# Designs tried in a protein design run: designed miniproteins, single chains, continued (2). Part 59

Each design is a single chain, and the fold is of that chain. pLDDT is the mean over its residues in the fold that is shown.

## One batch from the design tools (miniprotein)

Design m6159
Fold by ESMFold2-Fast:
Structure m6159 (fold): chain A 76 residues (1-76)
Amino acid sequence: HHMEELRKKAVELLKQAIKALEAGNYDEAIKLMTEAIKLFRKAGDIEAVNLVMEALTAIVSGDKEKAIELLKKAIE
Protein backbone atom coordinates (compact mmCIF):
# COMPACT_ATOMS: atom_id res chain seq x y z
CA HIS A 1 0.00 0.00 0.00
CA HIS A 2 2.55 2.65 1.12
CA MET A 3 5.75 1.33 -0.52
CA GLU A 4 5.21 3.44 -3.66
CA GLU A 5 4.72 6.59 -1.54
CA LEU A 6 7.90 5.85 0.47
CA ARG A 7 9.90 5.34 -2.73
CA LYS A 8 8.48 8.56 -4.23
CA LYS A 9 9.51 10.53 -1.11
CA ALA A 10 13.00 8.99 -1.21
CA VAL A 11 13.37 9.93 -4.91
CA GLU A 12 12.40 13.56 -4.15
CA LEU A 13 15.02 13.63 -1.37
CA LEU A 14 17.65 12.35 -3.84
CA LYS A 15 16.70 15.06 -6.36
CA GLN A 16 17.27 17.66 -3.63
CA ALA A 17 20.54 15.93 -2.63
CA ILE A 18 21.81 16.16 -6.25
CA LYS A 19 21.03 19.90 -6.29
CA ALA A 20 22.79 20.31 -2.92
CA LEU A 21 25.89 18.50 -4.24
CA GLU A 22 25.93 20.65 -7.39
CA ALA A 23 25.76 23.75 -5.13
CA GLY A 24 28.60 22.44 -2.89
CA ASN A 25 26.27 21.96 0.12
CA TYR A 26 27.74 18.59 1.16
CA ASP A 27 26.29 18.52 4.71
CA GLU A 28 22.76 19.08 3.36
CA ALA A 29 23.27 16.45 0.64
CA ILE A 30 24.50 13.83 3.17
CA LYS A 31 21.47 14.47 5.44
CA LEU A 32 19.05 14.13 2.50
CA MET A 33 20.78 10.95 1.28
CA THR A 34 20.66 9.43 4.79
CA GLU A 35 16.90 10.11 5.01
CA ALA A 36 16.41 8.62 1.52
CA ILE A 37 18.26 5.42 2.55
CA LYS A 38 15.81 4.92 5.45
CA LEU A 39 12.81 5.37 3.13
CA PHE A 40 14.25 3.06 0.45
CA ARG A 41 14.86 0.38 3.13
CA LYS A 42 11.22 0.64 4.28
CA ALA A 43 10.11 0.41 0.63
CA GLY A 44 12.29 -2.70 0.10
CA ASP A 45 14.37 -1.01 -2.64
CA ILE A 46 17.69 -2.63 -1.73
CA GLU A 47 19.33 -1.68 -5.05
CA ALA A 48 18.61 2.02 -4.39
CA VAL A 49 19.98 1.70 -0.82
CA ASN A 50 23.24 0.23 -2.19
CA LEU A 51 23.57 2.95 -4.85
CA VAL A 52 23.07 5.77 -2.30
CA MET A 53 25.59 4.14 0.08
CA GLU A 54 28.14 3.97 -2.79
CA ALA A 55 27.40 7.66 -3.49
CA LEU A 56 28.21 8.50 0.16
CA THR A 57 31.54 6.68 -0.24
CA ALA A 58 32.22 8.68 -3.44
CA ILE A 59 31.58 11.96 -1.55
CA VAL A 60 34.05 10.94 1.18
CA SER A 61 36.61 10.15 -1.57
CA GLY A 62 36.06 13.60 -3.13
CA ASP A 63 34.38 12.24 -6.28
CA LYS A 64 31.30 14.47 -6.53
CA GLU A 65 30.58 13.56 -10.19
CA LYS A 66 30.51 9.83 -9.40
CA ALA A 67 28.22 10.48 -6.43
CA ILE A 68 25.77 12.40 -8.67
CA GLU A 69 25.84 9.61 -11.31
CA LEU A 70 25.06 6.98 -8.64
CA LEU A 71 22.17 9.06 -7.23
CA LYS A 72 20.73 9.55 -10.75
CA LYS A 73 20.88 5.77 -11.23
CA ALA A 74 19.04 5.25 -7.91
CA ILE A 75 16.24 7.56 -9.12
CA GLU A 76 15.73 5.43 -12.26
Scores: mean pLDDT 87

Design m6160
Fold by ESMFold2-Fast:
Structure m6160 (fold): chain A 60 residues (1-60)
Amino acid sequence: MEIIEKIKKEAEELAKKEKDREKINELLYEKFGEEMSKLSEDEAYEASAKVIEILNKNIK
């Protein structure tokens, strides 16, 4: 699974278990921060946008 898909899946799973948006972002950064630093600017932007969308749907 590509890194962006892994990030999306983890964000969805975390949003179901944890309702603190800051905590979810911290956990995602801790787990995928190094991998995200290797992404292109466009890929990093896409991953961030998808995470925000997932959190907005599940935590709001």
Scores: mean pLDDT 76

Design m6161
Fold by ESMFold2-Fast:
Structure m6161 (fold): chain A 70 residues (1-70)
Amino acid sequence: HMTAEELEAEIRKKFDEAVKNNLSKDEMIQLLKEAIEKAREAKARSTDPEEQERLDYLINLLEEAIKQLE
């Protein structure tokens, strides 16, 4: 099971690669949506309230990023 820290690191790496490859706005939104689904799955599997809170925070940040791109 991936921790919130590991998921954040993976997402950051993917976004860095996306910027380097000049991904379109639509492609960036798709990556963000996929990241949200992964975070939701991780939260559902977690029994640690601290991890759940961190994942909720991450989900909120990703949702705000999508709104800014729309």
Scores: mean pLDDT 79

Design m6162
Fold by ESMFold2-Fast:
Structure m6162 (fold): chain A 67 residues (1-67)
Amino acid sequence: ASEAEVRRHARAAAEAWAAGDVGAAMQHTGLAIRAGKEGGTPAGRALLAGSVNAAGALEAAVRVAQA
């Protein structure tokens, strides 16, 4: 997967989290993680490094979205 694909899903997760939609935030976080595993992109690596548990994965996705 591309850098843009990881960042697109990360932004969707961050937007859902800001809106209070935890289910959508976790769904988009999962899509960003899948995209990150498929490619050796910088955003994917940063996301995977933070994805030690569900909360860490969401926090990493929000950080990728803000970078």
Scores: mean pLDDT 79

Design m6163
Fold by ESMFold2-Fast:
Formats: C-alpha cells, sequence, structure tokens
Structure m6163 (fold): chain A 81 residues (1-81)
C-alpha cells in the first residue's frame, strides 16, 4: 500500500545520498559531502515519520540503524570541516 511503498522509496533515497556523501568525503570535497549528507537526513527524517505513523517495529528498527550510520558520517564530516 501507499505509505509502505513511500517508506521504501525514502529509505532508498536516503541511502543513495548517504553513499554519495561518503564518496565526496573520501575525495576531500567536504562541501559536497555536507550537501548530500543533509539530503540523506531529510529523506531519513521523512521515512522515520512514516515508520512512527504506521507503528511498525521493523521499520523503526531500520530507522535506528540508518540513524547510527548517519551519525557516524556526520561526525566524520564535522571533523573534516
Amino acid sequence: EELRKKFEELVKKAREYLEKAREYLKQGNVDEAKKYFYQALKYALEAARIAYQLGSKEMLKRMEELGKELKELGDEIYAAM
């Protein structure tokens, strides 16, 4: 149904932007890494809202895992600034 499909698309986008941010950070392009990182956060936050709305324990656990990856990358980006 609609919300679960939207959740999967948002998680996919969040992970795509997260990987692009990692690639830019590896290249030393901190400004681009930061831009892609904020896009990943935006999509992750929207996905988390859907997980909360649906009350899905599985989806919430997936968001916790994604949140940990985002925190780790965010710390690396800030350290490189």
Scores: mean pLDDT 87

Design m6164
Fold by ESMFold2-Fast:
Structure m6164 (fold): chain A 86 residues (1-86)
Amino acid sequence: YLEKGKYEEEILIQKRRLEENPNDAKAYNLLGKALLEQGKYEEAIEYYKKALELDPNYKEAYLNLGEALKKQGKEEEAQKYFELAK
């Protein structure tokens, strides 16, 4: 399992991938997950939204966005994205 230091490494890897392919929805989702694990909820939300702009059917990104919003105390907004993930 990834420790806190490993999430920092994951962020660097995904940012490099996005420099090569800025339209990689999966890379944005993985970058968001690493930021979420670091407690950077606002930044994670931004990258999950970017993933969804590129792939509006990306169910995992909706679930992850909902989780990040819930961690910020935005329960009603989080629930909306959990419903969109169905």
Scores: mean pLDDT 82

Design m6165
Fold by ESMFold2-Fast:
Structure m6165 (fold): chain A 62 residues (1-62)
Amino acid sequence: MTFPYKDWLNLPEKEQKKYSLEWKMQNGGFRNLDEALEEGKKLGLPESYVREIWERGQRGIR
């Protein structure tokens, strides 16, 4: 689902970064897990969180 911009602005920066990463994964912004991990690392997100979302996203993407 697309996050409403006004609701997104009300989140802490860390939560906004998490949402941006998930949105990019859902829209095919990463070719593989390594690219997703690199982006998550730049955003200061835990590797375990990035891996979990990537695995869920890959199973749901057709």
Scores: mean pLDDT 68

Design m6166
Fold by ESMFold2-Fast:
Structure m6166 (fold): chain A 98 residues (1-98)
Amino acid sequence: LTPEELVELTPMGRKARELLEWVRKNPDASAEELLEKLEELHFEHLEELGYDLTPEIKEAWRKYVEEHLTPSSPLGRAYHLLREGDIEGALEELSKLL
């Protein structure tokens, strides 16, 4: 599997559910911490599947986030709402990925 294909092995719904619970427990979380937590969840899932976290895999993930961190995506909207301090709005957007 290519690094790009590995992004699809960790379904967004599972990541969104875990991320949503993390935000609920961390109401002072920044938008940057949201992205760090999402990265941790993605890499944890890949390690559970038996993949070594190579630089190529990490670069593919960063490219994926950059391309999908837009106001048109629920993840992108949640990120921007957290930057504005709207935790409830961010949780609502993340729930749309479930």
Scores: mean pLDDT 75

Design m6167
Fold by ESMFold2-Fast:
Structure m6167 (fold): chain A 99 residues (1-99)
Amino acid sequence: KKEEAIKLLKEALDLLSRAADVSTDVNEQAEITLLIIGVVEAIRAVEKGDYDSAIKLLESILKEVDRLAERTTNPEVRDLLRKASELLQKAIEKLKEAK
């Protein structure tokens, strides 16, 4: 379960990195970069066994990913963010199962 959650988070991280690369908006790139940092922090929390902190952080990140997907004018960025959102949701579910 823990390994499955980390795999999903790393896949979400890859999608967020691609979204940042595709984005031509400096402010949008900065927002996505903060989300990337947040996911990396969540992975570290999971590796340390701090599932409660990881879940809380990921739920916050998920809300921001969804908000950014709604605001973006770039359909490719939107698609990547929505796919990342799905993976983050699955990772949160796996972490809740692992508790």
Scores: mean pLDDT 87

Design m6168
Fold by ESMFold2-Fast:
Structure m6168 (fold): chain A 66 residues (1-66)
Amino acid sequence: SEVAELIVELAKKNYTPEEIVKELLEKGYSIEEIREAVEEAYKKGLISESAAKALLEAIDKAEREG
């Protein structure tokens, strides 16, 4: 998906998991869309398990604060 591709691009540019989640939210993507995109990127082997876990933690933090 477009969101999964954007996650990979931002990670390659050395954005932190929190910065990636913030950027996607600012672009108008929902928490659910970002979570699904992280799962897609992981299933396709585009991000590591540790990167996926860090992104999911950043999503949970953003959801708690918003």
Scores: mean pLDDT 85

Design m6169
Fold by ESMFold2-Fast:
Structure m6169 (fold): chain A 78 residues (1-78)
Amino acid sequence: APSQEELDREVELGILEIQVAVAAHYAKKYPDEAAEWLKRLLESLGRKEDAERVAQAFKEGNYQEARDIALRAIEEAL
């Protein structure tokens, strides 16, 4: 069975992945606000370079690329 620490990490990853998916959906109507929100989330995880790349991708309308960068950054941070 997975350890409690492994379960806690998987739950945190799942919550952050849902937040990224919501931000990507929100970006279709409010791209600048979604980009800033997700940038702050990634910066809080110490992923400043990935935060800038995600914000740029959102501003360019590359929402799938922004989501993929954000999910990878979150997995590497946790």
Scores: mean pLDDT 79

Design m6170
Fold by ESMFold2-Fast:
Structure m6170 (fold): chain A 87 residues (1-87)
Amino acid sequence: SRAAQRAALQALVDYMKEVGVNLSIFNAMLIAYTSSLLDFKQKPIDSANLTEEQVKELVDYIAKYNPGLTEEQKEELARLLYEALHA
């Protein structure tokens, strides 16, 4: 539902603030990563259909620009992002 999606997005944003990930930088990295997955072969990547593995890959990509993130923090970001995309 929309309410569940809003709650999942809020949890993601709150956790990003807690671990020091900048939301504007995060959004830019998310757009860049999803654009790279399209590789100009017109593969329709619906963000709602991203697998857990693709979400982990996205978080690892973002973590390259946030090198203070622990493995546990990356796993929690991946979980929250997956929930936000699939709520």
Scores: mean pLDDT 67

Design m6171
Fold by ESMFold2-Fast:
Structure m6171 (fold): chain A 67 residues (1-67)
Amino acid sequence: SEKVDFLRRVLEFAVRYLKEKGYSKEEILARVEATVRALADHFGLSDEERDELIAYARELVEKAVKE
């Protein structure tokens, strides 16, 4: 989905931004998951597309926190 691909790039930026601002892993994860839920609602994403983005967001946070 073009929407999912676009939002994956938004999430990559958001995770990097929050890490650079000094947020903890738990804070980044909570904020990014909240962002995915808000974006899914705003753009009318399916439950499947939302769940895919949440899984991707979790992966991004894990990678970012490990350096």
Scores: mean pLDDT 83

Design m6172
Fold by ESMFold2-Fast:
Structure m6172 (fold): chain A 84 residues (1-84)
Amino acid sequence: GVEELVRAVRQRRPSPWIKDLDMGELEAALRADPRVRAFRTSFKPGEKVDAVAAPIETPDRELVLILFVGKDGKVGAGVVELRP
């Protein structure tokens, strides 16, 4: 669930792509934004992972930070454009 993923993100180091992200700010955003969605996804064939999407404020685009917890509790992140 969202709470389990928020806890996992808080306890793990961010990926190299988001190394400068404040994990406390991210945890607050994940809990406060009603657009935060927990879902299950696959980044590799046969791999199922739990994920959360959280919006990122940008001046010119609606972007979403996707956080996921893979096998063995490995945390990863990606950024995608928000679709309506």
Scores: mean pLDDT 54

Design m6173
Fold by ESMFold2-Fast:
Structure m6173 (fold): chain A 92 residues (1-92)
Amino acid sequence: MEEAREALEEAARELEAEGWKVSYEVEGNTVTIRIETRTIEEAIAAALKGIGFSLDGYDVEVTLEGNTVTIRVTGETEEEALRKATELLRSL
């Protein structure tokens, strides 16, 4: 689990290097990621990526509010949720 959390943190920090603000919380087998982008258009693009993961069979809920995207990823386990969240962030 430490390894999966480190991977998620690294993915979050990579997005921050691109000018986005990223925070996350882990609660059981659900990872909630909050991304504040620079523009509404960037937020829409990120939200569409999250929706794409939901269509590919991932348990993903996406909420868009201005330039902030909240993505909630649920897995069978905490490790699975962290892995899926990391994959999603790396796709952005």
Scores: mean pLDDT 81

Design m6174
Fold by ESMFold2-Fast:
Structure m6174 (fold): chain A 111 residues (1-111)
Amino acid sequence: MKVTLILEVKDANGEWREIGAATAETDEELRKIVYRMARAALALAHQAGVDVRISVITKDGKRIVLAEVPASRRPLTPEQLDAEARKLADEIIEKIKKLNVETQEVPVAKP
């Protein structure tokens, strides 16, 4: 199984911009990558005040949004950030498994 996850932020023009991508080839790698991205998304949304989303691109080139974290003016404590990241990561993993979709064979590269 190969899953490529994309982390995007909404810019000042309202357009989504890719800031990170990671590929997982095992369930263990998937859990680690999803947790890391969920934590980053929550930190960006709550500490930097930007809208963030996590998505996959299927083998057919279709973008599937797994999670959107809206901008917030409420900073999270480190403990809250860890707890919410685990919850978000579990939700994302469940969605990936339910979709039964293969992601693109070629890694999505950021310029």
Scores: mean pLDDT 77

Design m6175
Fold by ESMFold2-Fast:
Structure m6175 (fold): chain A 57 residues (1-57)
Amino acid sequence: MSEEEQKKLVEKMLAALKENKDSPAYDLYKAIAIKEAEEHLSEEALKEFKERVEELE
């Protein structure tokens, strides 16, 4: 996955989490997003993604 594709994936996952913040399934979406991030993102992009998720909640 390119750096550009990784950035798009981060933004897509963050947008989905933000939209589902009040959902009873939020914890499930968060777990799936983190798993997806761990599989597809570089260590640096994963760290940034996790920090931005923490800023949401």
Scores: mean pLDDT 78

Design m6176
Fold by ESMFold2-Fast:
Structure m6176 (fold): chain A 79 residues (1-79)
Amino acid sequence: MERARKLLELLEENREKLLEEAKALSPNEEAARLAEEILELYIEYLRALAEGDEERAAELRRELARKGEELERLIEEAE
């Protein structure tokens, strides 16, 4: 997956900035931590796609969905 490799490189190059922005834009500290976890999992997911590891990519996709749901709940509760 050539697109996954290029996106992975871009995310790794900008990792620190993305983490800082995620923290600044999060409604609370717990949401910021989840956003950071989601970013790290997404990077790992892209790495699995770049390596052609479809089984691992599927597992990471499920974990991303779970963490995304948790983050959505925290954002809703912060209303």
Scores: mean pLDDT 79

Design m6177
Fold by ESMFold2-Fast:
Structure m6177 (fold): chain A 75 residues (1-75)
Amino acid sequence: MELLERAEELLEKAEELLKEGKYEEALELAEEALRLAMEALRKAETREEILRAIGLALRAIGLIFEAERKLEELK
């Protein structure tokens, strides 16, 4: 499922950016990954796809909250 693969790639990049202190860029990628994971969940036909989409969505939400918190602390 292409949406799941793309979401995973964006989350990996967002995690790298977060480690580099590029919180704004990490937030943008994590938000896009969440959007793709939610689309994947809507299109999911198997339990495995549903669970993977949920997992990626939760991971994206976690990264969004972390990036937003870091940006709030710096502003």
Scores: mean pLDDT 84

Design m6178
Fold by ESMFold2-Fast:
Structure m6178 (fold): chain A 84 residues (1-84)
Amino acid sequence: ETQERIDRLLEELERVVERARKNPDVEGAYAEFKRIVDEIDRLAPTLTPEQRERLGEISRELSELFHRYAEAKAAGKEVEPEPE
């Protein structure tokens, strides 16, 4: 079912965020995020309000991480992963 596929893609996005928190690989995480989001976008007309909310939350978290990483890189600082 399309809903099951979307839920699976959202789970993949959540895993990307968790991995990015532990291992700051900005380029890799962004590429993976972009690929999954493009896949979800093809299914966008079928997203439930709950799925849209979840996608928004994931996107916000990842945007915050990328912004933090970009700022650290621009300032010549080392980016540290979050502890487990």
Scores: mean pLDDT 73

Design m6179
Fold by ESMFold2-Fast:
Structure m6179 (fold): chain A 71 residues (1-71)
Amino acid sequence: SEIEENIEKSKKEFEEELKALEKEIAATPNPGAAAALQQMKAELEASFEPELEESKKLLEEAKKNKIKSAP
């Protein structure tokens, strides 16, 4: 379904952004700049989990609603 595809796509995009940040952190010799990138990574992780859970709930509701009613 589209919702399942969107969940998988969001997970892949999230993993790619994390890898990009980790690569930048590894390439950054300045501790202050590395700390800022670590903060960005933590904020990205904190914001993604609620969105993923909401998408999973929508998928389950769509499955249930398809059984209960259809236009």
Scores: mean pLDDT 75

Design m6180
Fold by ESMFold2-Fast:
Structure m6180 (fold): chain A 81 residues (1-81)
Amino acid sequence: MARARIFVEVDPSKADEAFAKIEELAAQDPRVVRVRRTGPNTFEIEVEAETPQEALDAARELAEKVKSIPGVKRVTIALEP
């Protein structure tokens, strides 16, 4: 099993609304294994798949949905070893 993390930064004035939408999206995706608010305007989503490529693809798909949420400013993806 491989994991990828999605790091999300949101507009501080829209943080609570954006985080609620991010949590809703994460809850609907069975590949999401962990979600965490890491700061006042930062959030992390962790996805798991069988291979590193599948984990990265799953993270990219979810990241595109997250980018569409009003108030999201930055989305970055990293593979975990």
Scores: mean pLDDT 82

Design m6181
Fold by ESMFold2-Fast:
Structure m6181 (fold): chain A 74 residues (1-74)
Amino acid sequence: ARERAEALLQAVLEAGKVRGLEATIAEARRAIAEARRALPALLEAGELSEEEAEEALEVLRLFEELLAEVEREA
């Protein structure tokens, strides 16, 4: 979970070098919100196991925490 969240943060930081960090963080937060909305439907459809859904939610939570830390330091 943490390792995946850190990889997502690195992707945001790299994209931020070209597009601006503030705009890239805003896009990442929208993507997190959309993913969180999609997860219950995927779980209900049987496309994700409960374990996979829990792991995905943990990755999104950690990624959101890391984005908030970067935004505070900026």
Scores: mean pLDDT 79

Design m6182
Fold by ESMFold2-Fast:
Structure m6182 (fold): chain A 73 residues (1-73)
Amino acid sequence: KSKLEREAAQLATAAAIEAIAEGHPELGLKIVEAANNKDAEKLRELAEEAEKLGMEAVAELARRTAELVEKIN
């Protein structure tokens, strides 16, 4: 459980760093907040938003975070 939470936090942090690098720090913050709240549905919504913005790496990291969060819940 706690190991999965830490792994999800690491993926969410990586997504935030990538989002900041692409000029969308607010999206990165939302991804970290959703991961901290264990909100897999919100993480999937944010991944779709990132994909629409052309941030494929951020979208992939957010989807992986959602999958880990689903395993925690």
Scores: mean pLDDT 84

Design m6183
Fold by ESMFold2-Fast:
Structure m6183 (fold): chain A 76 residues (1-76)
Amino acid sequence: MKKVMEEMGKKHLARGEEAEKKYDEIKKNGPPSKEELQEIAGLALSGAAGHLMDVKNREKADRLLEMRKELLELLK
């Protein structure tokens, strides 16, 4: 059980980091396809979940959730 929880936490955090990298690319190059925007928004949500596992990281979770909101607004 402990190993599975640690692996899930690492995957969520890695997805958050991937979302941040892709978000920076969007800011430089403009928005990609609608499908890619939805995928990046999903990565940001997953990353936020990882940070919510530690109450000390609430600010990081909130930042990822704000990034997700901004990405979803680009789909309008």
Scores: mean pLDDT 74

Design m6184
Fold by ESMFold2-Fast:
Structure m6184 (fold): chain A 55 residues (1-55)
Amino acid sequence: MQEELDAAVDRVREAGKQSREAALKAMQTAVDLSVEAGDHEAVRRLAEIARAMRA
C-alpha cells in the first residue's frame, strides 16, 4: 500500500503539468488510498499539492 500511495502522489504532480482534470482524478485516488491506509503524512502532502493547484 505505501508504494501505491507514493506512486499516486507522484502521479498527481505529473498530471498537474498536463491538465487539471487529470490532476483532480489522480488527487482523488491518492486521497482515497491515504484515508484507507490511515496515512496522515500522505494526506498532508496531498493538501500541499492541492493548494499549489487551486489558483
Scores: mean pLDDT 70

Design m6186
Fold by ESMFold2-Fast:
Structure m6186 (fold): chain A 61 residues (1-61)
Amino acid sequence: AEEVEEQLRKAEEAIERGDLGEALRHLGEAQEALMTIEDPEERARLMERLRAVGARYVAAR
């Protein structure tokens, strides 16, 4: 959970800076970490956050 949250935070920061390559890297790391989460409710919450950050990335591209 903490790993996913940290990678999503770093992706958001990279998007704000206009560093789309760094943002994409952090989004990929967040997605990998998300697959290790056993709690389905926590995983669903973080998946929605990942989708929101991903949408911001697409809009910035």
Scores: mean pLDDT 81

Design m6187
Fold by ESMFold2-Fast:
Order: sequence, then C-alpha cells, then structure tokens
Structure m6187 (fold): chain A 68 residues (1-68)
Amino acid sequence: MSRKEQIKAEAEKEFAEMLKNKASASEVLSKYVEMANRVQNDPSLSEEEKKELMEYLEELFKKVMKEL
C-alpha cells in the first residue's frame, strides 16, 4: 500500500469511528485540521500527492459533517 493510500484509509477509518461514536462537529473539525497538517508536513509525500490528499480530505470532511 502506498503512503497516500495508507493515509486515505486511516482518515476514512477515523472519521467512520467518529460518526459511529456520535462525535461533535468541533471534534470532526479538529480531526480534519490534524489530518491536513499531517499531510502537509509529511516528507514521504510528493507535492502532487499532498494536493490530491488535501482535496480528498476536504471532500471527506464535508461528507462527514453532512452525516452528523
């Protein structure tokens, strides 16, 4: 599994667990910010991979916020 795919899988799992546990909107926002910072500061990711992951995380965050 690539680092990009690993991060996507980890994000999906964490957000799914937050939805299952009825996390608050503020907790979901905090997790999104944490994930975004982790992606932007990951030295193993190319700039192209970081851009793709940031777009993916934004869409996932929007989806999760609508499901709350």
Scores: mean pLDDT 83

Design m6188
Fold by ESMFold2-Fast:
Structure m6188 (fold): chain A 88 residues (1-88)
Amino acid sequence: EIEKRLEEIKRQIEENLKKVLSAKTMDEMVKALKEALLSIPGIDEEEAERAANIFKKAVESGGIDPKTLAKKVLEAAYERAKELLEKE
């Protein structure tokens, strides 16, 4: 059932977001974000690695709070997964 699958994905994203937000180093945060993205349907390892690398460069440039950026990245990935599941 689609609703149950969406609830499971949302729970997994929330759990992984907590790991990203609790990371103490940039490398830990990048690793946690990549793992969180890989847990979302429709995202392969190459896409997750590219997204994590872009995230790292954006944070290093100082333009945005890393935790705010990580949250937005995961929210966008969840919306894409939701659209894919609703069409099944």
Scores: mean pLDDT 76

Design m6189
Fold by ESMFold2-Fast:
Structure m6189 (fold): chain A 59 residues (1-59)
Amino acid sequence: SDVKKAEEALKKGDLDTAAKYALEAFANGDKEGAAKVLEKILEKKPDYEGAKKLLDYIK
């Protein structure tokens, strides 16, 4: 569910909300779903430091 909310935020260009739901997905045990969302955030904004740090932590 959190991954789906993150994908909807990505479609709207709301990267902060997408990162929030990626973190919640990771906290709920969906490490792969969280990583996929974070990679998509970085495709749109490669300099998004929060997404880089979280992706480095969970990979």
Scores: mean pLDDT 82

Design m6190
Fold by ESMFold2-Fast:
Structure m6190 (fold): chain A 110 residues (1-110)
Amino acid sequence: AAPPPSAAEAIVVESPARVLPDEASAALGAALENLATLVARGLTIPPFSMAPSMSDAEIEATKAAVTAAFLAAHPDATDEDVALLREAVENFARAAKIANGSVTVHGLTG
């Protein structure tokens, strides 16, 4: 079965490589599984971008900003929901660094 077109449009990976390295693909897959779990629970994901040039401090700032926006939209979200979101952002950052390309999430809705 083909994935729904709306899911592919929500996440853009820009990389000079024609094929993502296995480690980048694994990190992206893990991030997508966490986001799919949150969306399946009826939670919306705020938009964000991860770049290969980001420092650890910039990644932490992005995780904090995305978490704050998520909790503003979903004040009843559990600690588990927040942990899944933070882990997804970290895995997108890892994928961006390994692929030497940016990952942009345009926001996800269930």
Scores: mean pLDDT 76

Design m6191
Fold by ESMFold2-Fast:
Structure m6191 (fold): chain A 86 residues (1-86)
Amino acid sequence: MSEEAEKAIERAEEYAKEAVKAAEEGDAEKAKEYGEKAARYGEEGAKLALESESSAEERSGAAIRSIGYAVEGALAARRAGAEPPF
C-alpha cells in the first residue's frame, strides 16, 4: 500500500469523525463541510489503494475502508439535516 493512499484514508477517517461530532452537536453546516472532505479523501484514498502495488485483497480492503469513511461522513451530514455531499 502506498503512503499516499494511507494518508488519504487517514484524512477520510478524521473528517468522518469530525462530521459525526458536528452532527451530534446539531451543526448541519460543519457536518456537511466535514462530510464533503471525508467524501473527497475517501474517494481519493480508494483510487490510490486500487492503484497500489499490493495484493488484490489488500487493495480491495483498503478501498472499501476508504469508501466506508466517505459514507459515514455523508450519513452524519444527513442526520444533522444537511444535504449530503454525494
Scores: mean pLDDT 80

Design m6192
Fold by ESMFold2-Fast:
Structure m6192 (fold): chain A 69 residues (1-69)
Amino acid sequence: ELLKKAEEYKEKGKKAAEEGDYEKAAEYYKKAAEYAKKAGDYRLAAEAMANLDKIGHEELAKELGQEVA
C-alpha cells in the first residue's frame, strides 16, 4: 500500500510539473518521498526528492526575482 501510494504521488507530481504547477508538483513529490521512505524504498524516495529539488529551484528563482534590494 505505501509503495503504491508513493508511485501514485510521484506520477501526480510529474503531471503537475508538466502543467507548470510547481507548487502542486512539490507537494506531490514530497508525499511520494514520504511514502517511499516509509515503505523502505530509498531509491524511489531519492528520485522523488531529486524531482522536488529540481522544481524547488524553479520556484525559488521566481521568488528571488521578485525581491527588492
Scores: mean pLDDT 73

Design m6193
Fold by ESMFold2-Fast:
Structure m6193 (fold): chain A 89 residues (1-89)
Amino acid sequence: SLSLTPESRALIEEVAKLSDEEKLEIAEKLIKEPTPELIRTLTALALYLALKALEGDKEAQKFVEETGNETDPVKLAEKLAEFLKEKIK
């Protein structure tokens, strides 16, 4: 059971609306220049993918299995960029 704040839920909903290309751009920006704002956005994207994994999304489940214990935001962004590039043809 996750007690998410209203602010965290709103951010997750906003990142959920982003295209895979826009999500990739955010991940690549964070890898080059990790700002607190980009780290917060990446955290929301990771939580969004965790929620999709709980709903039975197999690709999201794979991402969560590979990244579940990653605490370094740059390494998490690198793994997210790889995941998104595989989805973008």
Scores: mean pLDDT 77

Design m6194
Fold by ESMFold2-Fast:
Order: sequence, then structure tokens, then C-alpha cells
Structure m6194 (fold): chain A 55 residues (1-55)
Amino acid sequence: MKEIEEVGKKAGELLLEGKTEEAQELVMEFFKKTKNPELGVEASIIALQYATEKI
């Protein structure tokens, strides 16, 4: 859980800074690391929610 939140928030912050490629890389690396598509999707959702809430 904690790692999912950390990856999601970090990616969201990168998106807010306009560093879209870096945000994508973080999420993709997390997908490969966990080998669990559900956790990867959740991290992506957290990133988008974080970025959207700040806009």
C-alpha cells in the first residue's frame, strides 16, 4: 500500500511539473517490479487523482 501511494504521488507531482515522460517511466517501472497489473493500475489512478486535484 505505502509503495503504491509513493509511486502514485511522485508520478502525480511530475505530471504537475510537466515532466510527463518521467511520470510514465516511474509508473511503468512499478508495473514491472510488482508484476501485478492491479497494483500498477492503482498507482496510475493515484497519480492522475493527485495531479487533477492540484489543477
Scores: mean pLDDT 73

Design m6195
Fold by ESMFold2-Fast:
Structure m6195 (fold): chain A 70 residues (1-70)
Amino acid sequence: GYSEKQIKEAEQIIKDYEKENGLKFSEEQRKELIERILKTYTSIGDGVPLDVREELREKLIKKAFEDFLK
């Protein structure tokens, strides 16, 4: 399972995106976006350097929002 801190971070990312883009996701969309964001903690290999891991995570999160809105 994911930590409370990770879940709160995912919720905050969604809230910030909603505010910045002047939109509001449905409860169902929010739940799916939380799951996609949380997956970024586990979808990057442990052999990847921290700097590269952080960049890949940001790209995955951005792609999740873009794919969800298309």
Scores: mean pLDDT 75

